# Designed miniproteins, single chains, continued (3), part 81

Each design is a single chain, and the fold is of that chain. pLDDT is the mean over its residues in the fold that is shown.

## One batch from the design tools (miniprotein)

Design m10809
Fold by ESMFold2-Fast:
Formats: C-alpha cells, structure tokens, sequence
Structure m10809 (fold): chain A 91 residues (1-91)
C-alpha cells in the first residue's frame, strides 16, 4: 500500500540521517548513504541516470555505482549480491 511504501521511505531516510550524524570516513559515509539512495530509488521509481548522478555526488566509486545501478536495473538477486560484495570490499 501507499502507507506502507511511505513508512519504508521514512525508515530509510531516518537511517540515512543517522549516517550523516555519525563520525565516519568519507568512503564509509558515501557507501552507506549510497545504499540508502538505492533503496529510495527502488521505492520511488527514480530514473537510473538520476540515481547514478546522486551516487557520484556522494563520492561513491564508479565501479560500485555500476554494480548498484545494474542491480536496480535488473532486479536480479545475483546482481544485488555482486553489488553487496563491491560495497563490503570498501568497508
């Protein structure tokens, strides 16, 4: 439902706000906020090019951006797992 979608969005935004309030390295902040932006893009139907731009502005490395965008584009759990591994390599 729309109410459930809005609740999920609010929870993601709250998690992202907690990341922004935390003392993290630039790469940790970029990756954690980047994952939040990916989750928001899936729920809101954000165009992939706009998502890619947001991830670049956050400082997410290009290889990780490619993996994350591919996971969103395909909806395939295999590419979601690949994206997770790319993020974990840098944390």
Amino acid sequence: SEAERQEQIARIEQSMAAVEASELTPIERALLLGVGEVQLAILEGTPLEELRKKLRELGVPEGVIDALVKAVETGDPRFEEEARREVERLL
Scores: mean pLDDT 84

Design m10810
Fold by ESMFold2-Fast:
Structure m10810 (fold): chain A 81 residues (1-81)
Amino acid sequence: AAEAAMRELYDEMYEEYKEKYPEVARLVELRKRAAERGSVTEEEEKEALELAKKAGEEVIEEVVAEFQPRAEAARAALEAA
């Protein structure tokens, strides 16, 4: 349940942003892979940092604001399971 909820959230974020903000979609993909593995590689960390810089602070804040309620719901589902 927990793993499925997080995977679903990442998949929804990727689909929503892959056309509008491809840098954000790539960042979401890296985060999903890291979460599935339980660790972040140095290469993934560097790529994520560069993608965030390319997207810009305003775009990242917009994405966070939009998905914060969904992330809270997913977290609540994880705690309830």
Scores: mean pLDDT 73

Design m10811
Fold by ESMFold2-Fast:
Structure m10811 (fold): chain A 100 residues (1-100)
Amino acid sequence: SSMEHEAIIEEATKRLRDLALSLGWSEQEADELASYFELQLKNIIDKLKLSPEELKAVADKILSDVEAAVNSLSSKPSVQELKDIIEEALSKEVEKIREK
């Protein structure tokens, strides 16, 4: 990845980590979630050949969808529930890009 891709990934993973911490998750759990998300974003870059601009748009949309889903819940999500929400948001964005 370029330095521009790396900067976008760092910002996106920080935003997700901050969200997890705000929900009362431990630092270890927030770090695990951030690492998982970083791996998923790197996989998408390689698979779909995303430019930095495209990566930023995808990451921002995924995070927006995750934040909206979390805010719609009546209780704080578990680590697994948050991973499931992330996977759903990722799957939707990947499908949209593949169909273009």
Scores: mean pLDDT 81

Design m10812
Fold by ESMFold2-Fast:
Structure m10812 (fold): chain A 81 residues (1-81)
Amino acid sequence: NPEEQRRLAVEAAGDIARMLTERLSANPDLIEAAIAYMERNEVFGAPRIGIDTAVEALRAGEFDPERIAERARERMARELE
């Protein structure tokens, strides 16, 4: 079901962004490692959107995991349109 797959991708992007925001805010040294991971491992789709959203927010001084997760979900939903 394409609609269900879309919903799951949107949720995955949010979950990844939330998890990374929590982990990277506790360990800022991991921000550069997350960027390097994306460059080395051909990250795409929901993981890419989740990581990008978390990294951008943390660099901007934002640390609210739920707000960042919501932003990642919105970005993923737009990407799939």
Scores: mean pLDDT 80

Design m10813
Fold by ESMFold2-Fast:
Structure m10813 (fold): chain A 79 residues (1-79)
Amino acid sequence: SLEEELKKLFEERYKELGMSPEDKQAVEDTLKEFRERRLKAGLPYEEVLELEIDFLKNPNLFEVARKRARILQERRAAA
């Protein structure tokens, strides 16, 4: 299933890139935010999972996730 593929890919990327627990959490937070946003926008669940898989294949995964998590944290602090 797409869910099993996503979970396996996340574990593989986590190991390949030598992610810290903090970087792993930043990726998880980014995926959660994107999922909520995309589902709220009316995207089908299967398409959301495919987009999450594509995100995990991004060669700049650490930098993108870390930057995104920081922006979300700053927005929550400002609200």
Scores: mean pLDDT 76

Design m10814
Fold by ESMFold2-Fast:
Structure m10814 (fold): chain A 78 residues (1-78)
Amino acid sequence: MAEEIAEKALEAVKAGDVEKAAEILFEAGQKYGEETMKEIARRVLEEAAALGSEALLRAMQAVSRAFKKLKEEKEKKE
């Protein structure tokens, strides 16, 4: 599960689609929880780092956006 979602997010990163990668991560966080999202994000960042600095930068942007969205969702439920 986490591996499959990480691969899908990584494909979006490779395609230059930071928004899609962020959406995949955010949906995983909503459906499976923050800990699962952190595990997926860690896998995506590790794999992107192996591909090069441009891929890593895109992965970092996607992860940042996804966690910001998850934090906003938690605060809105108050």
Scores: mean pLDDT 81

Design m10815
Fold by ESMFold2-Fast:
Structure m10815 (fold): chain A 69 residues (1-69)
Amino acid sequence: GNAARAGEGAAKGAELLGASEEAIEEARKMYDYGKQGDAEKAREGARRAGELSSNPGAAAVAGMAALDM
């Protein structure tokens, strides 16, 4: 559903904004958990992606995608 598209969009946005590979991977995991219906794991993944991004724009993209879940 929408979580898969949000995850791909967030990963691409983070990459374009210079986020680390670790932050991009955590963003993908967050939306995979969302697709499986595990909201708590999805939120934990979003938190980790934000921490690892080191770029405020990448963190904002991850946060917006998490709000759409």
Scores: mean pLDDT 60

Design m10816
Fold by ESMFold2-Fast:
Structure m10816 (fold): chain A 116 residues (1-116)
Amino acid sequence: HMEIELKDLKDATEEEIRENAKAISDLVVQAVRDAEARGLDRVELGFSISPDSDYFIRITIERRADGRFRVKIELIDRNGNVLYEEEFEADSLDELREQVEKGVYRALKLAIEKEK
């Protein structure tokens, strides 16, 4: 699990949200590359939004038999309830990076709105 630092979730700036979404997407793509190098077809990553946040982002990636990536992004609360879920397919690592960044951005925005 990796921690992303938002100083105060309710006061997070648009720039901080976008920067964290991009950083998470970059880490996800690197983890997929590392998994492929090991002959693994599945990756699961977890990100705590902040030390004071009750929210967690889980990203699951599976390489399909046709070479495409199946991706699931979940926003989970402290009690393990799934508050948000998004699934999509990506044909390349570049598309994976872009779609994960967008999905994480949406999950972070929802977590912030729930803190208001």
Scores: mean pLDDT 79

Design m10817
Fold by ESMFold2-Fast:
Structure m10817 (fold): chain A 55 residues (1-55)
Amino acid sequence: TPEAALDAVQAEFARRSVEIRARYEAGEITPEQYLAEMRRVFDEYAARLAAVRAA
């Protein structure tokens, strides 16, 4: 269903965000890299939401 697809997209975004934040807090990436990766994940999330809504 569209609702299940939206839930999956939201769960993926949350999972990726936690992973990137954990790497930042561990000192594995710089603040600039953290912002760039979060922007990328957000852009992918927005694109996937639009695709699900268009279907």
Scores: mean pLDDT 84

Design m10818
Fold by ESMFold2-Fast:
Structure m10818 (fold): chain A 89 residues (1-89)
Amino acid sequence: SPLEEQARDAIRNIVATLKSMEEEGVAEEDIEEQVLAQARALARYFQSRGLSLERFVEIMEEVVEENRDELSETSLRILERVIEAIRKE
């Protein structure tokens, strides 16, 4: 759906921002805080547009899998923690 593609693109932008912050040497804890804040804001926005939280989480997992080979162990660990935090809301 167009809404799901918009969510996927927004999540891809979060992953790109995470990669950029890691390359700039930002501390893991600061990256996680920023990425989690962005993911929460997007989850709320897309839920307001009719996307379930469960489906938003599935799209996050799909985007992480699409980028798995390009993501560092640190980036994957951050994204896994962010996804779990969003899932528990």
Scores: mean pLDDT 90

Design m10819
Fold by ESMFold2-Fast:
Structure m10819 (fold): chain A 89 residues (1-89)
Amino acid sequence: SPEAIRALRLLLEYARLTKRYLETGDPADLERARELALELEELARRHPEVRALLEEVDALLEELGGKLSREEALEELIKWLEEKLRELE
């Protein structure tokens, strides 16, 4: 699905920006991540496959959050998103 590929790209950028914000404290990275989150929610409202993808991400983060730091969980999410995107491209 083109919308799922778009959502994966937006999620990957969101995760990378959030990780950079945790490392640097740069408010520009946080603001951009917020903009991407709004785009993702808009896509999820219109496309059930995007909502399903966001639910998979939420489930993964919930699983990782019990075992890893926030920074480590984001690193694992980034790897998962990169692999999923490679499979679809």
Scores: mean pLDDT 86

Design m10820
Fold by ESMFold2-Fast:
Structure m10820 (fold): chain A 75 residues (1-75)
Amino acid sequence: QQIDDKLLLKFINDYLNKTLSEESFNALDINKDGILGNETEDAIKAFQRDHNLKVTGVLDDETLQAMKDVLVKKL
């Protein structure tokens, strides 16, 4: 979903303290191309630590569910 992608990018930028332009992000799909693998992995690990999850660096089912819960909670 569109909202999920935007909030995921915001979380990644927040945790990694990096900024990606909208143009760069549109060229690179974090779920599709994996080109942001290292940055995405680091952000996922930080998210997993903050939400008391297993630190795997992978978008496993538990991590995806936690991210979804955070999105619903914020909205």
Scores: mean pLDDT 57

Design m10821
Fold by ESMFold2-Fast:
Structure m10821 (fold): chain A 70 residues (1-70)
Amino acid sequence: GAEEAEKLLEEAQRLGVLAALLGADRATLDSIGALNKEARELLEKGDAEGALKLAEQALRMSKEAVQQAQ
């Protein structure tokens, strides 16, 4: 639901900040930011399912960005 999507987006944002501190590529960070923004817009429209899907994608990309930057 919406709460789950918000929780994943918060984790994705936290890991995105960590990836940036570790020197992750700007284009990758911009892509993560775009997914977070789209997921938030879907939550505002009441599409919790769509938001959850994008939040999961943002989290995956953030985890990969941290892994690659280490």
Scores: mean pLDDT 85

Design m10822
Fold by ESMFold2-Fast:
Structure m10822 (fold): chain A 79 residues (1-79)
Amino acid sequence: EEEKKKKELELKKEVFKITFETKKKYGEMTKEEEELKEKLEKAKTAKEIEEVFKEYQKLQDKKEEEAGQKAVAEALAAQ
């Protein structure tokens, strides 16, 4: 059970590394995502990996909120 959770975290770390490397290759990587990539590379424990995942999720949530705010601002400007 513990080994399965550890394997899942390692797999998530690997997927995130590939995602970040792909984004960087295509010039789509933000500075915040680049900092998260470096933090993920330096992560040694499950807690550190989970912290990077949490920060990445927060960054995605922020991007979604900003997209929503932009839509609201455009609607208000149209009034």
Scores: mean pLDDT 73

Design m10823
Fold by ESMFold2-Fast:
Structure m10823 (fold): chain A 76 residues (1-76)
Amino acid sequence: MEKAEEAIRRLEERSRRLGESARRAMERDPERATELAEAMLEGAEGAERTKELMDEAVKAMQELSEAAKKVSERLE
C-alpha cells in the first residue's frame, strides 16, 4: 500500500499546483485549460504504469475545466 500512499501524496501536491494553474487559466482562457489537460494525456501515453495516477489527475483537471467553463459562461 506504500505505492498508493506515495501516489496520492504526489497527486495531491501536483494536483494542487495544476489545479491552481488551471483555475487561473480557465478564468482568463478556458481553452488553455483544455490544452493543459491534453498535454497531460499526451504525457501519459508513454507511461502506462502511471496511467492510473494520470487518469485521476486528468479527471480532476477535466472536472475543474468544466466547472470553470460554467463560471466563465456566467461571467461572459
Scores: mean pLDDT 62

Design m10824
Fold by ESMFold2-Fast:
Structure m10824 (fold): chain A 75 residues (1-75)
Amino acid sequence: SDELIKAVEEILKDEPEELKQKILDLLKESLKSAESLRLFGETLAEVARSKGMDELAERIRKLVEELVKKMEEEK
């Protein structure tokens, strides 16, 4: 999802490009299953909260739940 990519970029804006790319690669892999996507989303939301981005963390959780629902409906 483009919105999850933007969330990763916002959370990691001050981090090295190499780290950002690795996290984006993990996001791509997590999209292969609902379970891995939920785990990725929970971890990303926790990182956002640790940086004081509480509203972004809540948005990430909602985006992940919508994507998981779509994945389960398209099986």
Scores: mean pLDDT 79

Design m10825
Fold by ESMFold2-Fast:
Structure m10825 (fold): chain A 100 residues (1-100)
Amino acid sequence: SEAQRQLAVKVTVIGILIAGALFTARNPNASNEEVVAETLRVLDEMLDLAREHGDQAAVQQIEELKQQVLSARNASREERIALVDQVAALARAVIRSILA
């Protein structure tokens, strides 16, 4: 269906954004501002997807992580890596739930 095709495109885009955020979080030349910006793009795309599919539990979890990311501008390298890994794990879980 058209809806299934649109979902596949969105999932692919989110996957690319996750890969980028994971890479940037581990890049010693990347600023915390760059990591936050890339991670927020993942969360905003996930939030739109979760809202479109009526997943209120996912919406709440994504909004909670978004607040953590916004508060992480002064995070250590280890803290920012852990936070981005947590965002990637949530994104994968939400996508699996929607595709089930």
Scores: mean pLDDT 87

Design m10826
Fold by ESMFold2-Fast:
Structure m10826 (fold): chain A 81 residues (1-81)
Amino acid sequence: GLGELGGLYRGQFDRLLQAAKMHPEDVKDAIENAARVMKQLVDLGLLDLAEELAERMEKEFPDNPFAKKQVEEVRELIKKK
């Protein structure tokens, strides 16, 4: 169901954020992959979940300009739906 699907996407996103925190050298790639998860959620119409994950990325990387750019791109995609 939708609850199970949401759990899978949250789990994937959590693993990507954990990887970014544990491996600073790979932070950009991990953020980019997490952003792809959020963009996939927008394409699926799961806008509330996409915004939830965007807010979590912003909270985890408040001073990262690349993370900020990815969050802004996801929020623009949400607005277009």
Scores: mean pLDDT 81

Design m10827
Fold by ESMFold2-Fast:
Structure m10827 (fold): chain A 81 residues (1-81)
Amino acid sequence: KEEYIKRGEFYEKLGDYYYEQGDYDNAILSYRSAATNYEKAGELDKAIEAYQKAADLARENGFTKAADYFEKQIKELEEKK
């Protein structure tokens, strides 16, 4: 559990870094990796927040399939609450 939380935090910071650099493709991928690691840790709220960041950024940049995928993941995780 602890290893997945640390990996989630790492990828979230990495996503923030890429976002600040204007590298939105890598920011989205990093937020997705954060979400996946938080989900494996059972940290559903953190996973949802990370997927939401990925979804919003993907939607804003025209990556409609990626945004739809992340929104689906959010719905599935919300059902687990």
Scores: mean pLDDT 85

Design m10828
Fold by ESMFold2-Fast:
Formats: sequence, C-alpha cells, structure tokens
Structure m10828 (fold): chain A 81 residues (1-81)
Amino acid sequence: MEQQVELAKKLYETAKKFSERAIEAAQAGDVEAARFYLKATEVAYENAKLIADHHPETKPYAEKAQKVYEEAKKRLDELLA
C-alpha cells in the first residue's frame, strides 16, 4: 500500500521533470528533444494512471501527472507551431 503511494509520487515528480525538459527543449528550438521528453511525460502519467486503477489512494498523483502532461502538450503545441 505505502509502496504504491511512493511509486505514484515518484511518477508524478518524473512527469514534472520531463515536462520541464520538454518545454525547455521546445524554447531552444530542439523539436526532437521536446517530443522525446513529452512522450516520457506521457509514459509517466500512463503508469501513474495504471497504478491508480488498482490503488485508488494514489489517484491524486495520477490526476496531477495528467494535468502536467496536458499542460506541457498544450505549451509545446504553442511553441512548436
């Protein structure tokens, strides 16, 4: 139980870190790196969601990871247009 909460928290923190790197890469004009880090953010969110499906107590971290991913995706769409 406690291990799943810690894992979900780490996945959320990982999503935040990769989303920040994606935005930084996009601002620098590195489209390939930006897309790579956005995909890494998505994977972290999907893994957090999968954990939340079996461990409802981790759902807040999955929701935070989803928001981070959606915000990063929108920001990249604006920066890479």
Scores: mean pLDDT 86

Design m10829
Fold by ESMFold2-Fast:
Structure m10829 (fold): chain A 95 residues (1-95)
Amino acid sequence: SKEEYERLREELEAEFEELKPLASPELAKRWEEKAREMLKLFEEGKTEEFKRKALELARIVLETLAPQVDLDKEEAMELIRQRIEELGKKLEEKK
């Protein structure tokens, strides 16, 4: 739905604002491109493609930024996987 899309877009914008001061311009641009692709898949209701793109984005970002933000990247990936599954369920409920 448009409501779920807007919420996801707002969450991604907030995460991008946190990312910008920690990332190189190249990484920030790649993140933004992947986030845009993920949002498009979400809007199109392509649940499995959305989940895969979201995991790809998260892994790339965490692998690059974890040392700078002092994150346990495996723990962070687990939390992200849970979030992605919740979003995927909402996509299926809207079909």
Scores: mean pLDDT 71

Design m10830
Fold by ESMFold2-Fast:
Structure m10830 (fold): chain A 67 residues (1-67)
Amino acid sequence: SDLEKQYIKLDTIIKFHQIARNTTRWLYEKSTNPALQAQLQRTIVELDAHIQELQQQLNELKKKLQS
């Protein structure tokens, strides 16, 4: 179904954002530059917020698929 295809696409996009977040966190942990650490921390916060929003959209699609 079209709804199932939308779910798979959104789930895949979330997974790529999670990889980006985990990579950014790894770079944050390895950095000794305070300015770079501050920038990476801001990026992690933005990625986490975006992932949360996408997860809410995925949950709404899941409800429609289960109805």
Scores: mean pLDDT 88

Design m10831
Fold by ESMFold2-Fast:
Structure m10831 (fold): chain A 74 residues (1-74)
Amino acid sequence: SAATYARLLELTDRFFADLRRLLAEGRISRAQAAAILDGWLALLRQTMDRLGIPQATRDDLLARARARGAEILA
């Protein structure tokens, strides 16, 4: 549903905000952040698969999430 999709986007935004904060505060290393990001992306993929989100939409959201992660880790 649109509400479920909006919730996934909200959770994704919250995750990246928290990841940026933890890195900025020196509470996690870049290597730890990369591992956390990989786990989050795997969870996001599994969740979208379970929810029956169309492949094109899943691929687009995952690509955008990977790009955001790359920016944070750069």
Scores: mean pLDDT 85

Design m10832
Fold by ESMFold2-Fast:
Structure m10832 (fold): chain A 87 residues (1-87)
Amino acid sequence: SLEDELKKLLDEINKNKDNFEKQLEILKKALELVKKMPENPSEEMLTLALAIGFEAQDLYKKTGNEEAKKIAQEITQIVAKATRKQR
């Protein structure tokens, strides 16, 4: 499932906290999965996407890497849009 794929990528990010280049590679893959979320994503999908967004923001704060910043911003926008449709 998409949730299982997102969980696996989040786990891989956590295992590679000392490797910023590997974290960025995993975050790029995670963003592509987040873009594939359905119009009514599960609460679990939203929670996992948001967690990945926080990991991207953390990477940006530690490295100044603009790609990580863009990933965090895109994930935040996707999650915000999905949440607004539920209201």
Scores: mean pLDDT 84

Design m10833
Fold by ESMFold2-Fast:
Structure m10833 (fold): chain A 96 residues (1-96)
Amino acid sequence: MHVQTLPDGSLSVSGTVQIDVNNPQQLIDTAIDLSRRALDAGGHTLLSVENVQVPDNTLVTGTVISDAGVYDLVLTAVPLGPGTALVSLGLTPVTP
């Protein structure tokens, strides 16, 4: 998966993953894993993920706490088949 850093400090990760989109825990686990990978690519550590919500089978929202600061998390999922989805993760810095 390719990690992109935007000029505003936002991190973006996208790729195909083996998940069941009808299982909210797999969506949450994927969002946490991709957030960890995005932060690790910058040399940072994911400390916690809070306020996680799965409003539907295509969206995960939450708050990522890291040693680099706090981010708003959004994961979108597009089902490609029974066991695969295209996912896109965005981490947007929470500015004071």
Scores: mean pLDDT 81

Design m10834
Fold by ESMFold2-Fast:
Formats: structure tokens, C-alpha cells, sequence
Structure m10834 (fold): chain A 95 residues (1-95)
């Protein structure tokens, strides 16, 4: 089944490292409140988001633009987690 998670994440500088697609699945299930994430704009993720073991959060650039996600700021991410996929529903700036 799917689960809705609300997480306050600190967004760090974008990673330039390329991760193989097979390692992008289910990674968002590892996200915990208060974590620091390195934001990577990656169109390959489509409507999903992925979190790797290196601290990178992969998000479609369209969602970064829609939610105005900026490096150095904290955001509350609302994420729908299901088997093999995780979808970003919203991101709102936190103090």
C-alpha cells in the first residue's frame, strides 16, 4: 500500500554525481524528519522522487521550480511512498 510522509528536510548544494537507475527505486522510504539532503534535478525520475545512500534527493526540475526549492533552506516535503515509487505531493519552506 501507499503511505503519506511529512518530512522537514534541509536542502544542500546539488550533487553532480550520476546514479544508476536501478538504485533510484524505494530510496525515499529511507528519508527521515530532520535529514540533510543534496538536491539533484533529474528529469529521469518523472513524477517520482528518489533518495540514495549518498544523501542525494532526486527530483524532477519541474517540481523544484513549482515549489521554489532553494539550496540552504529547510522545506517540509509531503511524499507518497509506495512499492517501487515515491511521489512528491508538496514542499513548503520551514523556518
Amino acid sequence: GSQIKELDLLVKEPSTEVIPEEKLEKGAALLRDGMEVQLVGDERVGENIYYDRKGNLYVNPKWIEKFKIKVGEKYRFTIEVSEGSSKLLSAEKVE
Scores: mean pLDDT 73

Design m10835
Fold by ESMFold2-Fast:
Structure m10835 (fold): chain A 79 residues (1-79)
Amino acid sequence: EEVAETPEVKAIKKALEEVAKLAALLEANLTPEQLEELARASEAGLEAFKEALRRLLDPATYEEVMALLEKALEYEKKA
């Protein structure tokens, strides 16, 4: 069950942790309809997704979500 953690495996695990936190925060702050709007925006690309987040979330929650997204992207870049 245990696997030795290389730096790359650790980066992947951290990216998944940040994605899980992001998903939980979105589910706590958005309705199912707003989550579907975000899903459609994500299909159009990262910029459309960010615009939908800015529109659907209050400024404080938006900044928190963007911080988590940037951390997830940073870990993916290292993996």
Scores: mean pLDDT 73

Design m10836
Fold by ESMFold2-Fast:
Structure m10836 (fold): chain A 71 residues (1-71)
Amino acid sequence: SEKVKKAAEIVRQAREGKITPEQAVDEIAKLAGVELTPEQRAELTRQLRVLLNSGLSDEEIAEVLLKRIKA
């Protein structure tokens, strides 16, 4: 989907160190139309750091994060 492709680009920027994982979570939440609590933001940021080191592609990470943000 177009949202997954845009989220994957955000994940790629975090992987390359162009933005922080915190900024990436904020941008993906905005893309999903979801306002995160501070606790949700911290947990999703922790999860993104783990996922970036997991060997998953940027698109696979984006799909996981979008699903969790919308839950």
Scores: mean pLDDT 88

Design m10837
Fold by ESMFold2-Fast:
Structure m10837 (fold): chain A 78 residues (1-78)
Amino acid sequence: MKSPREQVEELSQRLLEKGEEAKKNNDQEALKILQEQLGELNKRMEEVIKKNGYLSDKEKAEILEETLKELEERLAEA
């Protein structure tokens, strides 16, 4: 069973791998999609912090998972 902290670490690594893949392929469209999704990720996390005063590892993992799913779908279409 993965802890929420371990899920955050794994999901963050997957996001970094997507960025490195886009750079390696010199894929300008993928890089733009990544930049937009990172903006959404930051907004979602800030909204939770503003509402609750903190961001739990569970909430962070959920936001990262949603962002990665959206990112993977958009990259598959590009």
Scores: mean pLDDT 80

Design m10838
Fold by ESMFold2-Fast:
Structure m10838 (fold): chain A 68 residues (1-68)
Amino acid sequence: SRDEQGLEQLYAFAQANTSTTLTRAEFREVMRSPAVVARMSPAEIARRLHVGLADARAIRRKALELLR
């Protein structure tokens, strides 16, 4: 599905560009879809993914790109 493809792209981005240690399965469970991530605050993303605010902002920007 588009959500699954978007989540795989978000996970690949996070793994390459942030300090997240979450597995693919854990990431998918907390992030759900790019649209869900785009609605989260950077603080909520940081909390859910166990990353800093800079990493969380990068992930949110990537989610917004994937919705365009």
Scores: mean pLDDT 81

Design m10839
Fold by ESMFold2-Fast:
Structure m10839 (fold): chain A 70 residues (1-70)
Amino acid sequence: MIEKEVKELEKTLDEDTQKIIRDYLAGTKTILASRRQYEPHRMLDEEVLAKNFKITLESIVKILEELKKK
């Protein structure tokens, strides 16, 4: 789910921006996997976190597109 969203966003982003997004996604996946294994019942489900992350990525892309305008 998230990875497909990232790929769609990459079509409009430059290489440096794509690297930032990919690094953020990779780090987030690692943290979510670690925390979910420790206390799954006290963590948001991966699906809910994935949807929230998608919204965050869309917001970041909007900001980056605005900056790219210059």
Scores: mean pLDDT 60

Design m10840
Fold by ESMFold2-Fast:
Structure m10840 (fold): chain A 92 residues (1-92)
Amino acid sequence: VEEVAEVAKELFKKYSGIELFLVPLPEIIDLIREKTGGKYSREKLLRYASFIRGLGLFAKGNELDVDAVRARLAELGHTLSPEEQALLDALK
């Protein structure tokens, strides 16, 4: 999961939150696939890529407050999967 967190950190350096949300999903999937050496299924790649893109909505510029993200996702009724939870922990 550390490699997926590195991709997320690189994307936040390159894109503001709004810009990241507009990045094509296949581009994010390809970055994760390259970083992780193809070890994840298509479904898992899609879940990680979709979650990272969605995190762009919570960013202030290039900065992400992980605890604020957790609080807001809870307010929106989103239950974090174990994979999403581990990714957010790795982003701290």
Scores: mean pLDDT 75

Design m10841
Fold by ESMFold2-Fast:
Structure m10841 (fold): chain A 115 residues (1-115)
Amino acid sequence: MTVEELLAKAKEYAAKAKEEARELGRILGEAVGEEIGRRYLEEVLEAIDKMVAAEDYEKAEEYAKRAFELIDRAVELVAEKGSDELAGQATIEAGAAKAYLSDMLLYKKQAAALR
């Protein structure tokens, strides 16, 4: 794969991660309130956008750490305040989001190695 193809894959996986993050934000809002869900979504989408925009792999990894921390905190809040059903849904959506972000990081790392 070329650097351009690897960065295109990173953007594709970022879009998938954003979809899962939006669903987790909805679940969080249902469990603890719309304002908390909205704030989580704003912060996690910003972190994912910064991962996409980062030219340095080290910066992308730093923003990934922030996104993972936000996702883990959302799951923890749903587990504490939500129903068992919502906690189960949050765990699935968080797992999918984190998997897509990890794939995105892999493509960004491969692109950085070719520069």
Scores: mean pLDDT 88

Design m10842
Fold by ESMFold2-Fast:
Structure m10842 (fold): chain A 75 residues (1-75)
Amino acid sequence: LAEAYAKGRQEGIDLANTLADKYGYEKAAEISEKLAEEYRQKADASTDPVERAYYRGLADGLRYKAIELKAKANA
C-alpha cells in the first residue's frame, strides 16, 4: 500500500510539472487541482486497496504541486 501511494504521489507531482512546462504555472495549477479531485473520487470509489492507495497518491501529489505552482504564479 505505501509503495502504491508513493508511486502515485510521485506520478502526480511529475504530471503537474509537465503541465507547468506546457501551460505555465497558473493554468497548470488549475488543471492539477481538477485532476486531483477526479483522482480522489476514483480512490473513494475503488474497492481495491492498492488501486485506492495509488489514486490517493496521485490526488495528493497533484494537489501538493498545485499549491506550489499557484504560489509561484502569484509571486
Scores: mean pLDDT 85

Design m10843
Fold by ESMFold2-Fast:
Structure m10843 (fold): chain A 84 residues (1-84)
Amino acid sequence: SHEEAAARAAEAAGLPPGHVALVVVGPDGRVRALIDATAEASSAAEGLRRAVALAEPGDVLVSTRMTPEGAVVTGSLDAGALGM
């Protein structure tokens, strides 16, 4: 699933516990981009704008939060719903 691919990508990237990732997953289930929103964005809105700029029609944006036990999916959004 897109959510499973995003969680695995965040874990593979080695994000620290507590960090939120925004992951762009293509319709084929391949991860196209990952943003460590906690490190790279000054606000949640800025992180979302950056992720949307990397997304194409048919992509899914998945939000994850890293825990000591691994990445947990906190939400997902079809990129088409953002008017792309």
Scores: mean pLDDT 78

